# Designed miniproteins, single chains, continued (2), part 52

Each design is a single chain, and the fold is of that chain. pLDDT is the mean over its residues in the fold that is shown.

## One batch from the design tools (miniprotein)

Design m5893
Fold by ESMFold2-Fast:
Structure m5893 (fold): chain A 78 residues (1-78)
Amino acid sequence: SMMKKEKTERLLKEAERLRDEAERLARAGDVDGALEKTREATRLGNEAGDLGGPKETGRATGITIASIGAVVEAELRA
């Protein structure tokens, strides 16, 4: 339904925002903050994946991988 699609899009948008925050915190050397935002982004991405189809699940997986990558890069700088 259109309502489920709109809800899924809002969840993915918020997960992307949290991913961007995680990347910013990781670049600043705030590994703990980046981890917290990564966990939040993953949680919202999973909810969006459960509501949506394969395309939405793919986007959610991409958000999670990008967020984890940012944390790994920050740890390598520590």
Scores: mean pLDDT 80

Design m5894
Fold by ESMFold2-Fast:
Order: sequence, then C-alpha cells, then structure tokens
Structure m5894 (fold): chain A 65 residues (1-65)
Amino acid sequence: SEEARKKAIELLEKEAGLSREVAERVVELIEQGRGDLAGALLVNSGVSAEKASEIGKKVMELLGV
C-alpha cells in the first residue's frame, strides 16, 4: 500500500540515515524482488552489513513481501 511505502521510506531515512531518493530506490528494489540489489545499495550508502540486514527485514515486513 502507499501508506506502507511511506512508512518504509521514513524508516530508511530515520534508522539508516538515507536521503529520500536513496530510500525510495531501496523500497522500489525490494518491491521488485531485488533484495540483493537493495542490500548492496544500503551497504554502498554507508550502512553496516548488520544494520542493513536488520533494516531490510523491517522494510520487507512493512511492505508485506
């Protein structure tokens, strides 16, 4: 849902320190089933592997995927 997308973007901005544009791209990749690319984008944006895994799980739960 649009509400779930907004919550996921907010979580990525708040918990991972991502810009809105990067957070939106992470959500788009997860919705496309590209969790591999979403994880790589998180790490390349300066998020630790542990934090990326934790946040990725929360985002997937919010999006229902």
Scores: mean pLDDT 85

Design m5895
Fold by ESMFold2-Fast:
Structure m5895 (fold): chain A 76 residues (1-76)
Amino acid sequence: MSEAQKAAEAANLAAAVPGLEREALEAARTHPQKAVSLASALGILAAAASMVGDDATAERFRAAVERVEELLREKE
């Protein structure tokens, strides 16, 4: 990717974190199958953030995945 494209993708990913984290955490409480799908998507987005050089955003997505997995484990 060009540097401009990498910067734009990094900005888009960073902006998406709070909304996606909130949606995934709510799904973990109400719709476990949706939460599993969202956790998978968050993992893919974490990898994408790392690839464009935004490790801070990648770490936020990984933290969200861990929180979702923890809530799903508690829901036995």
Scores: mean pLDDT 78

Design m5896
Fold by ESMFold2-Fast:
Structure m5896 (fold): chain A 80 residues (1-80)
Amino acid sequence: NAEEYLEKGKKLFSESKLEEAKEEYEKAIELDPNYAEAYLNLGHVLALLEKLEEAKEYYKKAIEIDPNNETAKEELKRIE
């Protein structure tokens, strides 16, 4: 399910496998388009890959889904 892909992405991220983590987060979003945490984590990976405009879009999606997500708001502020 979507949560399993999020968990795989987090594990890969902890191993510094950023591109593989990105792929798993993308799969989580494909299964659950309203998964705010998956958008947040995908944005974070994209920011580390220096894809700042893409990261910004995903942070905005996380905030749209969960307006109380302070982490996504803080990360977006750093890019903007």
Scores: mean pLDDT 87

Design m5897
Fold by ESMFold2-Fast:
Structure m5897 (fold): chain A 56 residues (1-56)
Amino acid sequence: SMMDEISAKAKESLEKFVEEESDVGGVRTAVERALQEGLISEEEAKELLEKAKSLQ
């Protein structure tokens, strides 16, 4: 569905941002916003934040 496509694209953009951004605080803000907008799930948000921490 169109909503699935939008969510997938948002998640892909966030994963790329996590890889490019070294500031975990900046990643937290982006992930929190996407979660509040319903673009990603709480589980996906947790995964992205853990990935950000592992990348420094």
Scores: mean pLDDT 75

Design m5898
Fold by ESMFold2-Fast:
Formats: sequence, C-alpha cells, structure tokens
Structure m5898 (fold): chain A 62 residues (1-62)
Amino acid sequence: GKLLVEAVEDYTGKKADELSLKKGDRLLVEEFLDDGFAKAKNLKTGKVGLVPVSVLKLVEKL
C-alpha cells in the first residue's frame, strides 16, 4: 500500500522534478527510489514530485 508521511522541516526543491515542502506538509508516497528520494504527492498543493526521504516521517501505512 501507499504511505502517508509528514515533512519534518522545510525543503526547497533543487531540480525541476523536486517538490518544495513546508514543515508539517502531508504527502502520499507512491514509490521509493534507490538514491534516497521518494516520489510523492503533496496533499496540500496536489503536486507530485521527488523529495528526499531524510525530511519525511511516517504517519500511517495505507
């Protein structure tokens, strides 16, 4: 299933395919990549993109 996660800090996307996040943003993780990034949907903005796993915490397994 998909994972519900939360940003533990603000993050500014460094590349065009990366999401920018605010601390407390909730995301739905679609897949984990081999380079320490996850493809996720930001539930506040509706945008999909890549985020570093290091700025996320698990909330719920869906």
Scores: mean pLDDT 84

Design m5899
Fold by ESMFold2-Fast:
Structure m5899 (fold): chain A 99 residues (1-99)
Amino acid sequence: KPSKEELEREIALAMIELTFAVAHTTSEDPRAAELADLALEAVSNPEKAEELLARMEEIDPEAAEAVRAIVEAIRAGDYEAALAAALRFAAILDEIDAE
């Protein structure tokens, strides 16, 4: 039942949360705004997805692998798999932070 637009929005939000958790940035941090913009654009633009991956690799190469899985699913046109990957990695980060 979710539309492609709804899936894209949920993926973007999950990616933003993932990037903020990894970068430990606040909404006032310029990096937070840059990563949020890239995450929103990455869902529908493969070039921006590559840019997001490059930025994540500069911040945390290990976290970039989580974002890579999401980006690959987006490129395949499998938005449900992309959302599932984003939520799975977000849950793992929440569990690590809770430890």
Scores: mean pLDDT 68

Design m5900
Fold by ESMFold2-Fast:
Structure m5900 (fold): chain A 57 residues (1-57)
Amino acid sequence: TLRSLSPEQAAELARLLVADPDISPAELARRLGISVSTASRAIRELRALRERARALR
């Protein structure tokens, strides 16, 4: 979950997703030094939040 990331890791995750929206969980995990499971969950949570925000507009 995003809660499991440090503030620095969460910021870098957001930056990487902006630069490459199609980045794989494995590549993200490698760049952030976290597990693939954590990266996959964090990407899923961020995408869900973006979809929810978009639906409100």
Scores: mean pLDDT 72

Design m5901
Fold by ESMFold2-Fast:
Structure m5901 (fold): chain A 93 residues (1-93)
Amino acid sequence: SAAALEERRRLARLIVLELEISLLKEILKEAKKEGDEELAKEVEELIEFLEEEKRRIEAGAPALGPEEQKEREERMNRIGKILSDYVIKRAKK
């Protein structure tokens, strides 16, 4: 049913957010260890953004407006790049 599909999509998104937050926290630890203050600050802000996204989804928040959706997409794209760079770096080990 449509309701069951929506619930499955919601749960899948929450799992993905939890994984992304966990990976960003590992990246933050490495950035701080390497003295990359710019990356550390950016990753901290992105963790806060994803934790807020998780709260919004759990609360059943309404659909975002066009400007908010654009800002969200830009942050999600940046998260994707940071995560990809991290996975590539780890694969070279």
Scores: mean pLDDT 81

Design m5902
Fold by ESMFold2-Fast:
Structure m5902 (fold): chain A 92 residues (1-92)
Amino acid sequence: KLKELAKELVEEAKKLGLNVEGLEEPLAELLKKLIERVKNGEKIDLTDEMGKLSEKVKELAQLANDLVKEKFGVALDTDSLIEIALKFQEAE
């Protein structure tokens, strides 16, 4: 399921012009880590990184949150969305 979700996100990122080759597996592992962190009630602070994020990667992070909520019943926190956005920004 996580690999399928990561594949959907990679296809959307590719449509936005990102270089996503090799990103599917790292993204699936990141999503797994973030879901477990949210379930465990663990928090980090990445709000200072928000100013570095493009609108495209913010959109992809929001799509990831929507898909995780739909398929796994988990709402990702703001810091998790920032980590996803930073992962996609590496592909710009």
Scores: mean pLDDT 80

Design m5903
Fold by ESMFold2-Fast:
Structure m5903 (fold): chain A 60 residues (1-60)
Amino acid sequence: SELDKLIDEADKAIREGNREQAVKLLKEAMKKYNITAKELADYAVEKGRIPAAIAARELE
């Protein structure tokens, strides 16, 4: 899904040291899907995207 793609791209950005790009992608996902940072983080954990999940929780 498009949400999975945004989370995967955010996770990759974190792993490459580009936190600014990751935060931008996570905020885009939150706005597009009308979900909270907590909901996004929980979903990222479910998908095994732990770096993205940690970054999303920091947006709470």
Scores: mean pLDDT 85

Design m5904
Fold by ESMFold2-Fast:
Structure m5904 (fold): chain A 65 residues (1-65)
Amino acid sequence: SALASEEEKKAKAEKELAEFKKTYGASEEELEILRKIADLIINQGDRAEYDALVEKLEKLLEEKK
């Protein structure tokens, strides 16, 4: 079913986020943005909101340098 497929996508996204946290020691702010991006992708949310979150995440990653 479509619901089962969406649940599998969520589980995969959560696993990728856990690996990202382990590898990079991601901050709670970075994880929150990644969770919001994943939720927008899964629920076919607003493209403009997605683009804004991606830009915010890129700025945070650039500030780590």
Scores: mean pLDDT 71

Design m5905
Fold by ESMFold2-Fast:
Structure m5905 (fold): chain A 74 residues (1-74)
Amino acid sequence: LQEAIDAVSRAIDAIREGNYEEALKNLEKALELASDVPEAVEHIQRAIDALKEGNAEEAIKHARRALTVLLQAL
């Protein structure tokens, strides 16, 4: 669970830096690590979709929602 939180956090930082390749890699890793938390999986998938569409603002919004869900699951 902590590894999923770390991956989403790294993805948010990468998006802010404009490194979409690194962000996508970390979000995909988080998706695998968060498989036991369906609500987090949904938000991570939406962040991936937004990032692929070039919408950094929406990607960060969904990634932050995923972080909130994962932190509550600790």
Scores: mean pLDDT 84

Design m5906
Fold by ESMFold2-Fast:
Structure m5906 (fold): chain A 55 residues (1-55)
Amino acid sequence: MKRYRLTLRNLDTGEEEVFEVSEEELPAAVKAAGERMDRAYRQDGVRWELRVEEL
């Protein structure tokens, strides 16, 4: 089964969070990351970037 690496990077601080998911978990993980990024922007004005890589 394919695995994917998701990297969430804070564009203001340079902080990164990295986690790995299976192909089946990828849609839910991307959705959760997007919701977290939207919330951070709305509450704190913080910009995040999501990068997805196939392993």
Scores: mean pLDDT 82

Design m5907
Fold by ESMFold2-Fast:
Structure m5907 (fold): chain A 75 residues (1-75)
Amino acid sequence: EDEKFIEEVIKEFIEKKLLSKDEELIKKFKEEAKKLLEKPEFQALSKEEQKEALKKKAIELDTEAGIEEIRRAVS
């Protein structure tokens, strides 16, 4: 159930450009998503609310990766 939900979310976020099609980033997001879904507080949320929280995490991780790339380029 949760694994299928995570796969659907990843696919949607890649299609919407909320998550870069980077293997390491996708793997990291998948691990973070599983971690979040194991929390009782997160499980109490609706699927829509869980998806919004995962969306925020995806944007956060993608932004962090982008900043690191820029930092390397300008250093």
Scores: mean pLDDT 75

Design m5908
Fold by ESMFold2-Fast:
Structure m5908 (fold): chain A 64 residues (1-64)
Amino acid sequence: LTPEQRAAAQRLAEELYSDPALGRPGDSGLPVRGWEDVTPELVLAWARAHGRPDLAARAEAVLA
């Protein structure tokens, strides 16, 4: 990943973490231990699994 793609993935992960519709912050379900390990592919997979087409589209834009 480029630094720009990693930064964009970090922002998407922070949006997931701060979204009240997802419940408690710890329950977001991203399979990473630190935010520096978040990739756009992980965000895309998570967004698709959890019915978040808005986040999936944003992750796809980062990957394009």
Scores: mean pLDDT 65

Design m5909
Fold by ESMFold2-Fast:
Structure m5909 (fold): chain A 61 residues (1-61)
Amino acid sequence: MEEVERLAREEAQRQLDRATASLEEQKKAGSSEAPRGGLPRPAEHPVSTALLGEALLALAA
């Protein structure tokens, strides 16, 4: 009996998690910076990623 409830809860959570992950992935894909032309330029900008994180934090706040 409890197993059925646990399974249902796990399934619901798994589906919800998948849906949320898919939605988040799609949102990120839609907000991609540059999907092309980034390869020949190995200029990594850790500062830029920090700025992006700050913007996200401000949005959440």
Scores: mean pLDDT 60

Design m5910
Fold by ESMFold2-Fast:
Structure m5910 (fold): chain A 58 residues (1-58)
Amino acid sequence: SRKAAEEVYKVLATQDTETKQKAAVVVARASPEVAKELAKIAEKAGDTELAEALRKAL
């Protein structure tokens, strides 16, 4: 699931804030485990908006 989170992050990193927020909700509902790993990746990358959206959706 960490590799899945890394792949999702590569796609989302280039998207706008609205798309990131919508995607965070979808990912958290589809796979909480992937969402948790994605939040860690986003935090380390400095993508605070995506990390917060994921934590809020979890």
Scores: mean pLDDT 82

Design m5912
Fold by ESMFold2-Fast:
Structure m5912 (fold): chain A 76 residues (1-76)
Amino acid sequence: DAIALIEEAIRALEAGDAERAVALLEEAKRTLSPTHPVLAEEVGRAAEAARAGDLERAIRIARSTKQLLELIQQSR
């Protein structure tokens, strides 16, 4: 579940564990790529921010992407 992976990544970012967060975001990106390629790119952008040490930006992008995914689930 991509939402669960993003939630775990946000917790890792909040704890300052950028390495773990990047791994979780990359897995979320792989999960989303076949069905939601635009959101997969956004998750990839969060991973890039985390790799660059910009954890605040990574959290912001990850939270926004999670909210959009939750809205998509509600549309079914």
Scores: mean pLDDT 85

Design m5913
Fold by ESMFold2-Fast:
Structure m5913 (fold): chain A 76 residues (1-76)
Amino acid sequence: MLEEEKKKLEEEIKKDPNNATAYLRLASVYVKMGDIEKAKEYLEKALSLLTGREKRIAEAVFYEQLGDEEKAEEAA
């Protein structure tokens, strides 16, 4: 259930605010819930913790989930 996954990810971030993976997973959950503004907020938090190739991959995957093929290709 998306709401349950969201709560688990929020607890992970509460324990480790530098957990980029938890922020990326939260961004994905918010995309599935239709809250694109929250999804972008958590994506930007994750990207601030990532560098190089991992940052580009995370951004590409996120925009693919949104159906924004042009943005996904730019990030990849």
Scores: mean pLDDT 74

Design m5914
Fold by ESMFold2-Fast:
Structure m5914 (fold): chain A 92 residues (1-92)
Amino acid sequence: MEKLEREMTAEVYYIAGVVYYLNGDYKKAAEYFRKAAEEAEGKLKARYLTKAGEAYLKAGDYEKAIEAYEEALKVDPDNEEAKKGLEEAKKK
């Protein structure tokens, strides 16, 4: 099914994002987490947007971090990591 294929594509982008994050390339990590979110829906999309926000915070891009966390909360208002990240980003 198309949804399963997109979720598999999202997972590949997510893994790439994690690899860049661990290598200290936070800007590329955020880009790949964003790509993962574009291929995902619901809570999974919110999770990937939250990871993009975390990567943007590490990159020092606080405005993009706020945007990513707000998008995550629009998809999943109960996402505690996105709420925490948004509060942290707004203090910078």
Scores: mean pLDDT 85

Design m5915
Fold by ESMFold2-Fast:
Structure m5915 (fold): chain A 61 residues (1-61)
Amino acid sequence: SELERLRERLENARALKGQIDAEMAAHADDPERVAQLRATKAGVDASIADLEAELERLRQQ
C-alpha cells in the first residue's frame, strides 16, 4: 500500500496547492500577501515534485 499512501499524500498536497493558487489569484493586487503565499506555495510545489518522482519510481518497478 506504499503506492496508495503516496497517492493520498499527493492528492492532499495538490488540494493545498489549489487553495494557495486560488488565494493568490484572489489577492493578485496585494504584493505582500502574494509574496507570503508564494513562499508557502514553493514548499508545497517541492513536496508535490518529490511525491510525483517517488510515484514514478514505483510505477517503473
Scores: mean pLDDT 86

Design m5916
Fold by ESMFold2-Fast:
Structure m5916 (fold): chain A 78 residues (1-78)
Amino acid sequence: MDTPELSEEALELFRKAEELALEAIAAARAGDLERARRLAEEAARLAEEGGRLAGRPELGRKAKEAILAGMEKLVAAA
């Protein structure tokens, strides 16, 4: 049984979430707000799932909230 020590599967989900969040920021800065929102929502979903898989659903929820709040600020600034 894999220990809930941030398994490779959870790390992979967080890595993908980070990549999508960075792509969302780039899209927002380029003025593609629809793409930015979609990417941020996908990143938030993966972060939440990564938290659940790691046995830390609160961590995933906070990461999701941070990603979505960051996107809202970027969209408002664009």
Scores: mean pLDDT 77

Design m5917
Fold by ESMFold2-Fast:
Structure m5917 (fold): chain A 85 residues (1-85)
Amino acid sequence: NKEEILKKLRELYEEAVKALESGDIEKAKELVREMVKLLVENGLIDDETAKEIIEKLEKLIESGDIEKAKEELRLLVDSVEEQLK
């Protein structure tokens, strides 16, 4: 169900943003992996795209570029919302 996927993705996104803002780096990385897993399991992205997203976001999070990490996560959610229209 597309609506249930979007709801779960938005919930994970909100939790990831909170983890990033609180400095919980391990929690933020865990939530990013959960978001990407949700997208792969529902056929919305392939394994190669998933790997690229995880590598990019984890590097931003580990480097402390929290604002860019939040921007990239928002763009990911927006892209999925457009795809599911």
Scores: mean pLDDT 86

Design m5918
Fold by ESMFold2-Fast:
Structure m5918 (fold): chain A 68 residues (1-68)
Amino acid sequence: LSEEVKKLLDEAVEAIAAGDYEKASRLMIQAKELLKKEGVSDEEITKILNEAFQEGLRRRREREAAAA
């Protein structure tokens, strides 16, 4: 993965963890478009985006548990 894609995915994970799903959605769309330009298959793109989304949700749950 390019550094640009990694940065977008890292920012998307952080946005999900913070509950900013609107920002996360925009970042994930940008990452998807870059991955397509880099020749990554649709199947791999879906896997990468799903992994980032799940990681964001995992961090969000940890923060919610700590706040309870």
Scores: mean pLDDT 82

Design m5919
Fold by ESMFold2-Fast:
Structure m5919 (fold): chain A 68 residues (1-68)
Amino acid sequence: GSGETGAQLAEAALESLEQGDVETAKYLLDQLIELGVSPELAQEAKEALEQGDVEKAKELLRRIKELS
């Protein structure tokens, strides 16, 4: 829902990736982009997941969480 904060969305996406749920992580990254929360970093994290680079996506999500 539109009530989520950027830090909460980034944390949820990180947890999804730790569980191997890439689809949920991509959905949460789309929510970050739509809300304008670090949209450049969120887009880069989404691209990393599309390339299979889960580690890079996690690093970018940690940065989004720190900035939120």
Scores: mean pLDDT 83

Design m5920
Fold by ESMFold2-Fast:
Structure m5920 (fold): chain A 83 residues (1-83)
Amino acid sequence: AKEYFEEGLKLLGEGKYEEAVEKFKKAIELDPKYADAYLYLGYALMELGKYEEAIEAFEKALELDPENEKAKKGLERAKALKE
């Protein structure tokens, strides 16, 4: 799980958002409680303009880690951009 997550972070940093999404999804398949994988999946989906899917990812991150300020901020921004 962590290896795919770290690959996803590298791809996200390189602007390879679609490939980053696939790596974060693989991390989640191996560890469905991986809150950070949902968090960064949300950010990658926002960069792709997939705001509804980003909202779902951020909501899952908050279900797993309710005090995650980055997930709260990401969720609020994704909802604002969904217009």
Scores: mean pLDDT 84

Design m5921
Fold by ESMFold2-Fast:
Structure m5921 (fold): chain A 60 residues (1-60)
Amino acid sequence: SRLTSLYSAAMILAAALSFLGKDEEAERLAKRAREAYEAKDLEALEKVLDEAARAVNEAA
C-alpha cells in the first residue's frame, strides 16, 4: 500500500541519516514515521518523508 511504501521509505532515510552521524535526528524522524504509520495518517507520513529526505540531503 502507499502507506506502507511511504513508511518504508521514511525508515530507510532515517537509517541513512544515522549513517551520516545524525543519530538523534534519525531517531526523532523514525519515531514520527512510526506514529504516523500506526495512526494511518498519510499526510503526516508524507511530511515526515519530505523532512527526512531534506535532512539526508543537508547532511550528505
Scores: mean pLDDT 85

Design m5922
Fold by ESMFold2-Fast:
Structure m5922 (fold): chain A 67 residues (1-67)
Amino acid sequence: MSKTLGDKAVSYSKEASKIASSKGDTDSSKKSDDLGTMAKTAGSSGNVHISTLLYDTSKDMLDKLKS
């Protein structure tokens, strides 16, 4: 479901933004926050395709920041 994927993407984006911010990476923190905003919009609009892309992108960004 697009909302579930969007909600997951928002969660990953928030975590990524928090990690980036803690490292002093303002650029990555802002990008993560923007991804979260887009994911919330895509999820609420019912766009499964965009929600899936944002889910994958947010998860990848989080994984890179955790590495």
Scores: mean pLDDT 78

Design m5923
Fold by ESMFold2-Fast:
Structure m5923 (fold): chain A 96 residues (1-96)
Amino acid sequence: NPLLKQLQNLQNGLEQIKRQMAEVERQREILDNGVDAFIAHLQRLGVVDGSSLTPEQKQALAEQERASLEKEMEELRERENRLQSLISQLQKQIQT
């Protein structure tokens, strides 16, 4: 049944979106632990040398990342809503 395969593909897409949302939430939690915790995290990833950054630069990086994560979460929520609508529509067609 091609509708069942399409449903599985949509469900797989939804699970991928949920995993991406969990990743964004995890990064937001690091930011919520404070600017220094966020910079320490970036230093562990090899992205920055925290010892070379001023307090103002650290704050600017944290604010930039927070704005980026909020935008990414908004886009993921929109994709989640679209996929959930498509899944519900397709499930109704299959169950008929």
Scores: mean pLDDT 83

Design m5924
Fold by ESMFold2-Fast:
Structure m5924 (fold): chain A 63 residues (1-63)
Amino acid sequence: DVRISPEQFEELVELTGAVARSTDYESARDAAARYAELHLGMSPERAREVAEEALERVRRREA
């Protein structure tokens, strides 16, 4: 069970926002999930869950 720190989550949110601004929300979620798998050692399921949380935070910032 890999825990994400607040600092790692904030970095993931910034990455997600940057990708969303240059592409779309689906691409941003996929990029965030890939980052979580490769750099945070998360399973694909956990990585997708965390990526969806990061994307939701980005969407709140833009609302």
Scores: mean pLDDT 80

Design m5925
Fold by ESMFold2-Fast:
Structure m5925 (fold): chain A 76 residues (1-76)
Amino acid sequence: SPAEEARRRGEEAEKAGNYEEAARHYFLAAADYARQGDLEAAAEELRRAAEMYEKAGNLEEAERLRALAEELAALA
């Protein structure tokens, strides 16, 4: 699926230390899961994206995505 492919690309970028790229891929995976109605999977991928932004030094985006993940998990 598009979500699985995006997650795989995120994992490869994370392994390479390209944290901002990894965050973008995990965000795309979250968006695709949300579009499918899988809010738990979307929340998990948003948490992964937030962790990657935190490692990249982008704390504002990390906080924003963690808040969004919490909101989606509450709706699941």
Scores: mean pLDDT 89

Design m5926
Fold by ESMFold2-Fast:
Structure m5926 (fold): chain A 100 residues (1-100)
Amino acid sequence: SALEKIETLLAGIEYLIELLEDPSVSQAALAQVARELRLKVEEVYKDPELSEEDKKKLAEIAELLDQAIEMLEAGAPREEVLRVVREVREKVEEMLKKLK
């Protein structure tokens, strides 16, 4: 179930990246998707199968998503938000590779 939750989180992050690259999507809609992903990180964090090392990585991912949300709400350029969200994706992909 922890693996499935992290796979779902990765899919959601990749979806947010696609939306960030679409100029027709509003920043308000982007912020909402980012907030929903932030809640999913909290759900994964509470999973008893996760090690303390995995929880530390999820806390870092949560902090980066909080940064992306604040940037979107402040009207920051999408390229800057995309940079942060891509870093989130890389960290989630690293977690998945370890859970093989």
Scores: mean pLDDT 87

Design m5927
Fold by ESMFold2-Fast:
Structure m5927 (fold): chain A 67 residues (1-67)
Amino acid sequence: MELVFRKRENEVLDVDKFNETRSQFSSAEEALLTSLRPKTSSKNVPESKLVTYRANSVEELIEKITA
């Protein structure tokens, strides 16, 4: 089944938080969404764009999001 995930370009995935919360959620998509956070170092943020990711597995999706 194809996985589709959307986030803003100025958001990053907190992999540690994802790994910690993954077992608390029924779906990987909910865990991913909950684990997004704004970049802590960006005081001047240019206009952020919405980015769409597609993958056939959760592991591939995480790799694409964190790359």
Scores: mean pLDDT 69

Design m5928
Fold by ESMFold2-Fast:
Structure m5928 (fold): chain A 117 residues (1-117)
Amino acid sequence: ASRAELAAGALARALARVHEANPDVELGEAEVGISADGRVASVRGTIRAVSKDVDLEELARAIAEATRAAIAELAPDLEIRRVELSASGVLKKGEEAELRVEVDVESGALRVEVTKK
């Protein structure tokens, strides 16, 4: 498997763990992709606050931490060198946000973006 394929597997594992640990958040259909050049593994999906208001910065941090842990398990040769979080505010109960997570396997950049719809 390529580094990007291993990173994609790590992203899927991380999101499953975040979903299990955060029952107040529903993860909708998540699409896992790899860029044409094989450099970036990504996930795009929708999140919804189902039982209470959700702090998006805390959720983004949890996703980043779970992703780093899953990468250490599945792709130990891939070092995450920088983490960029783009999420702020509160997702109110019943509201939705778009989730985007990207791992650059060459630079070691992990980006987590959560944007309200």
Scores: mean pLDDT 86

Design m5929
Fold by ESMFold2-Fast:
Structure m5929 (fold): chain A 72 residues (1-72)
Amino acid sequence: KATEVPMTPEQQAAADAIAAAVAAAHATSTSDGVRTAFEGGQALRDANPGLRVRVEIDLATGAVRFTPVRVE
C-alpha cells in the first residue's frame, strides 16, 4: 500500500511551478497538458532519486497534483 508523505518546501515549490506550466499547456490542448504533467513528474523524480510520486490530473481543468508516496 502507498502512504502519502508531505513534500519538502523545495519539492512543493517545484510542484507548484509545474502545476502552473500544466495549466498553461492545457489552455493550448489537453494532450499538451498531459504531456507537461508527466514531463514535470519525471523531472521531479530525476532531481530526487528514490522519490516515488503519484501524478493526478483533472482533464477538464488541467489541474495537477504531485504527491510523494512511500510504498509498504
Scores: mean pLDDT 72

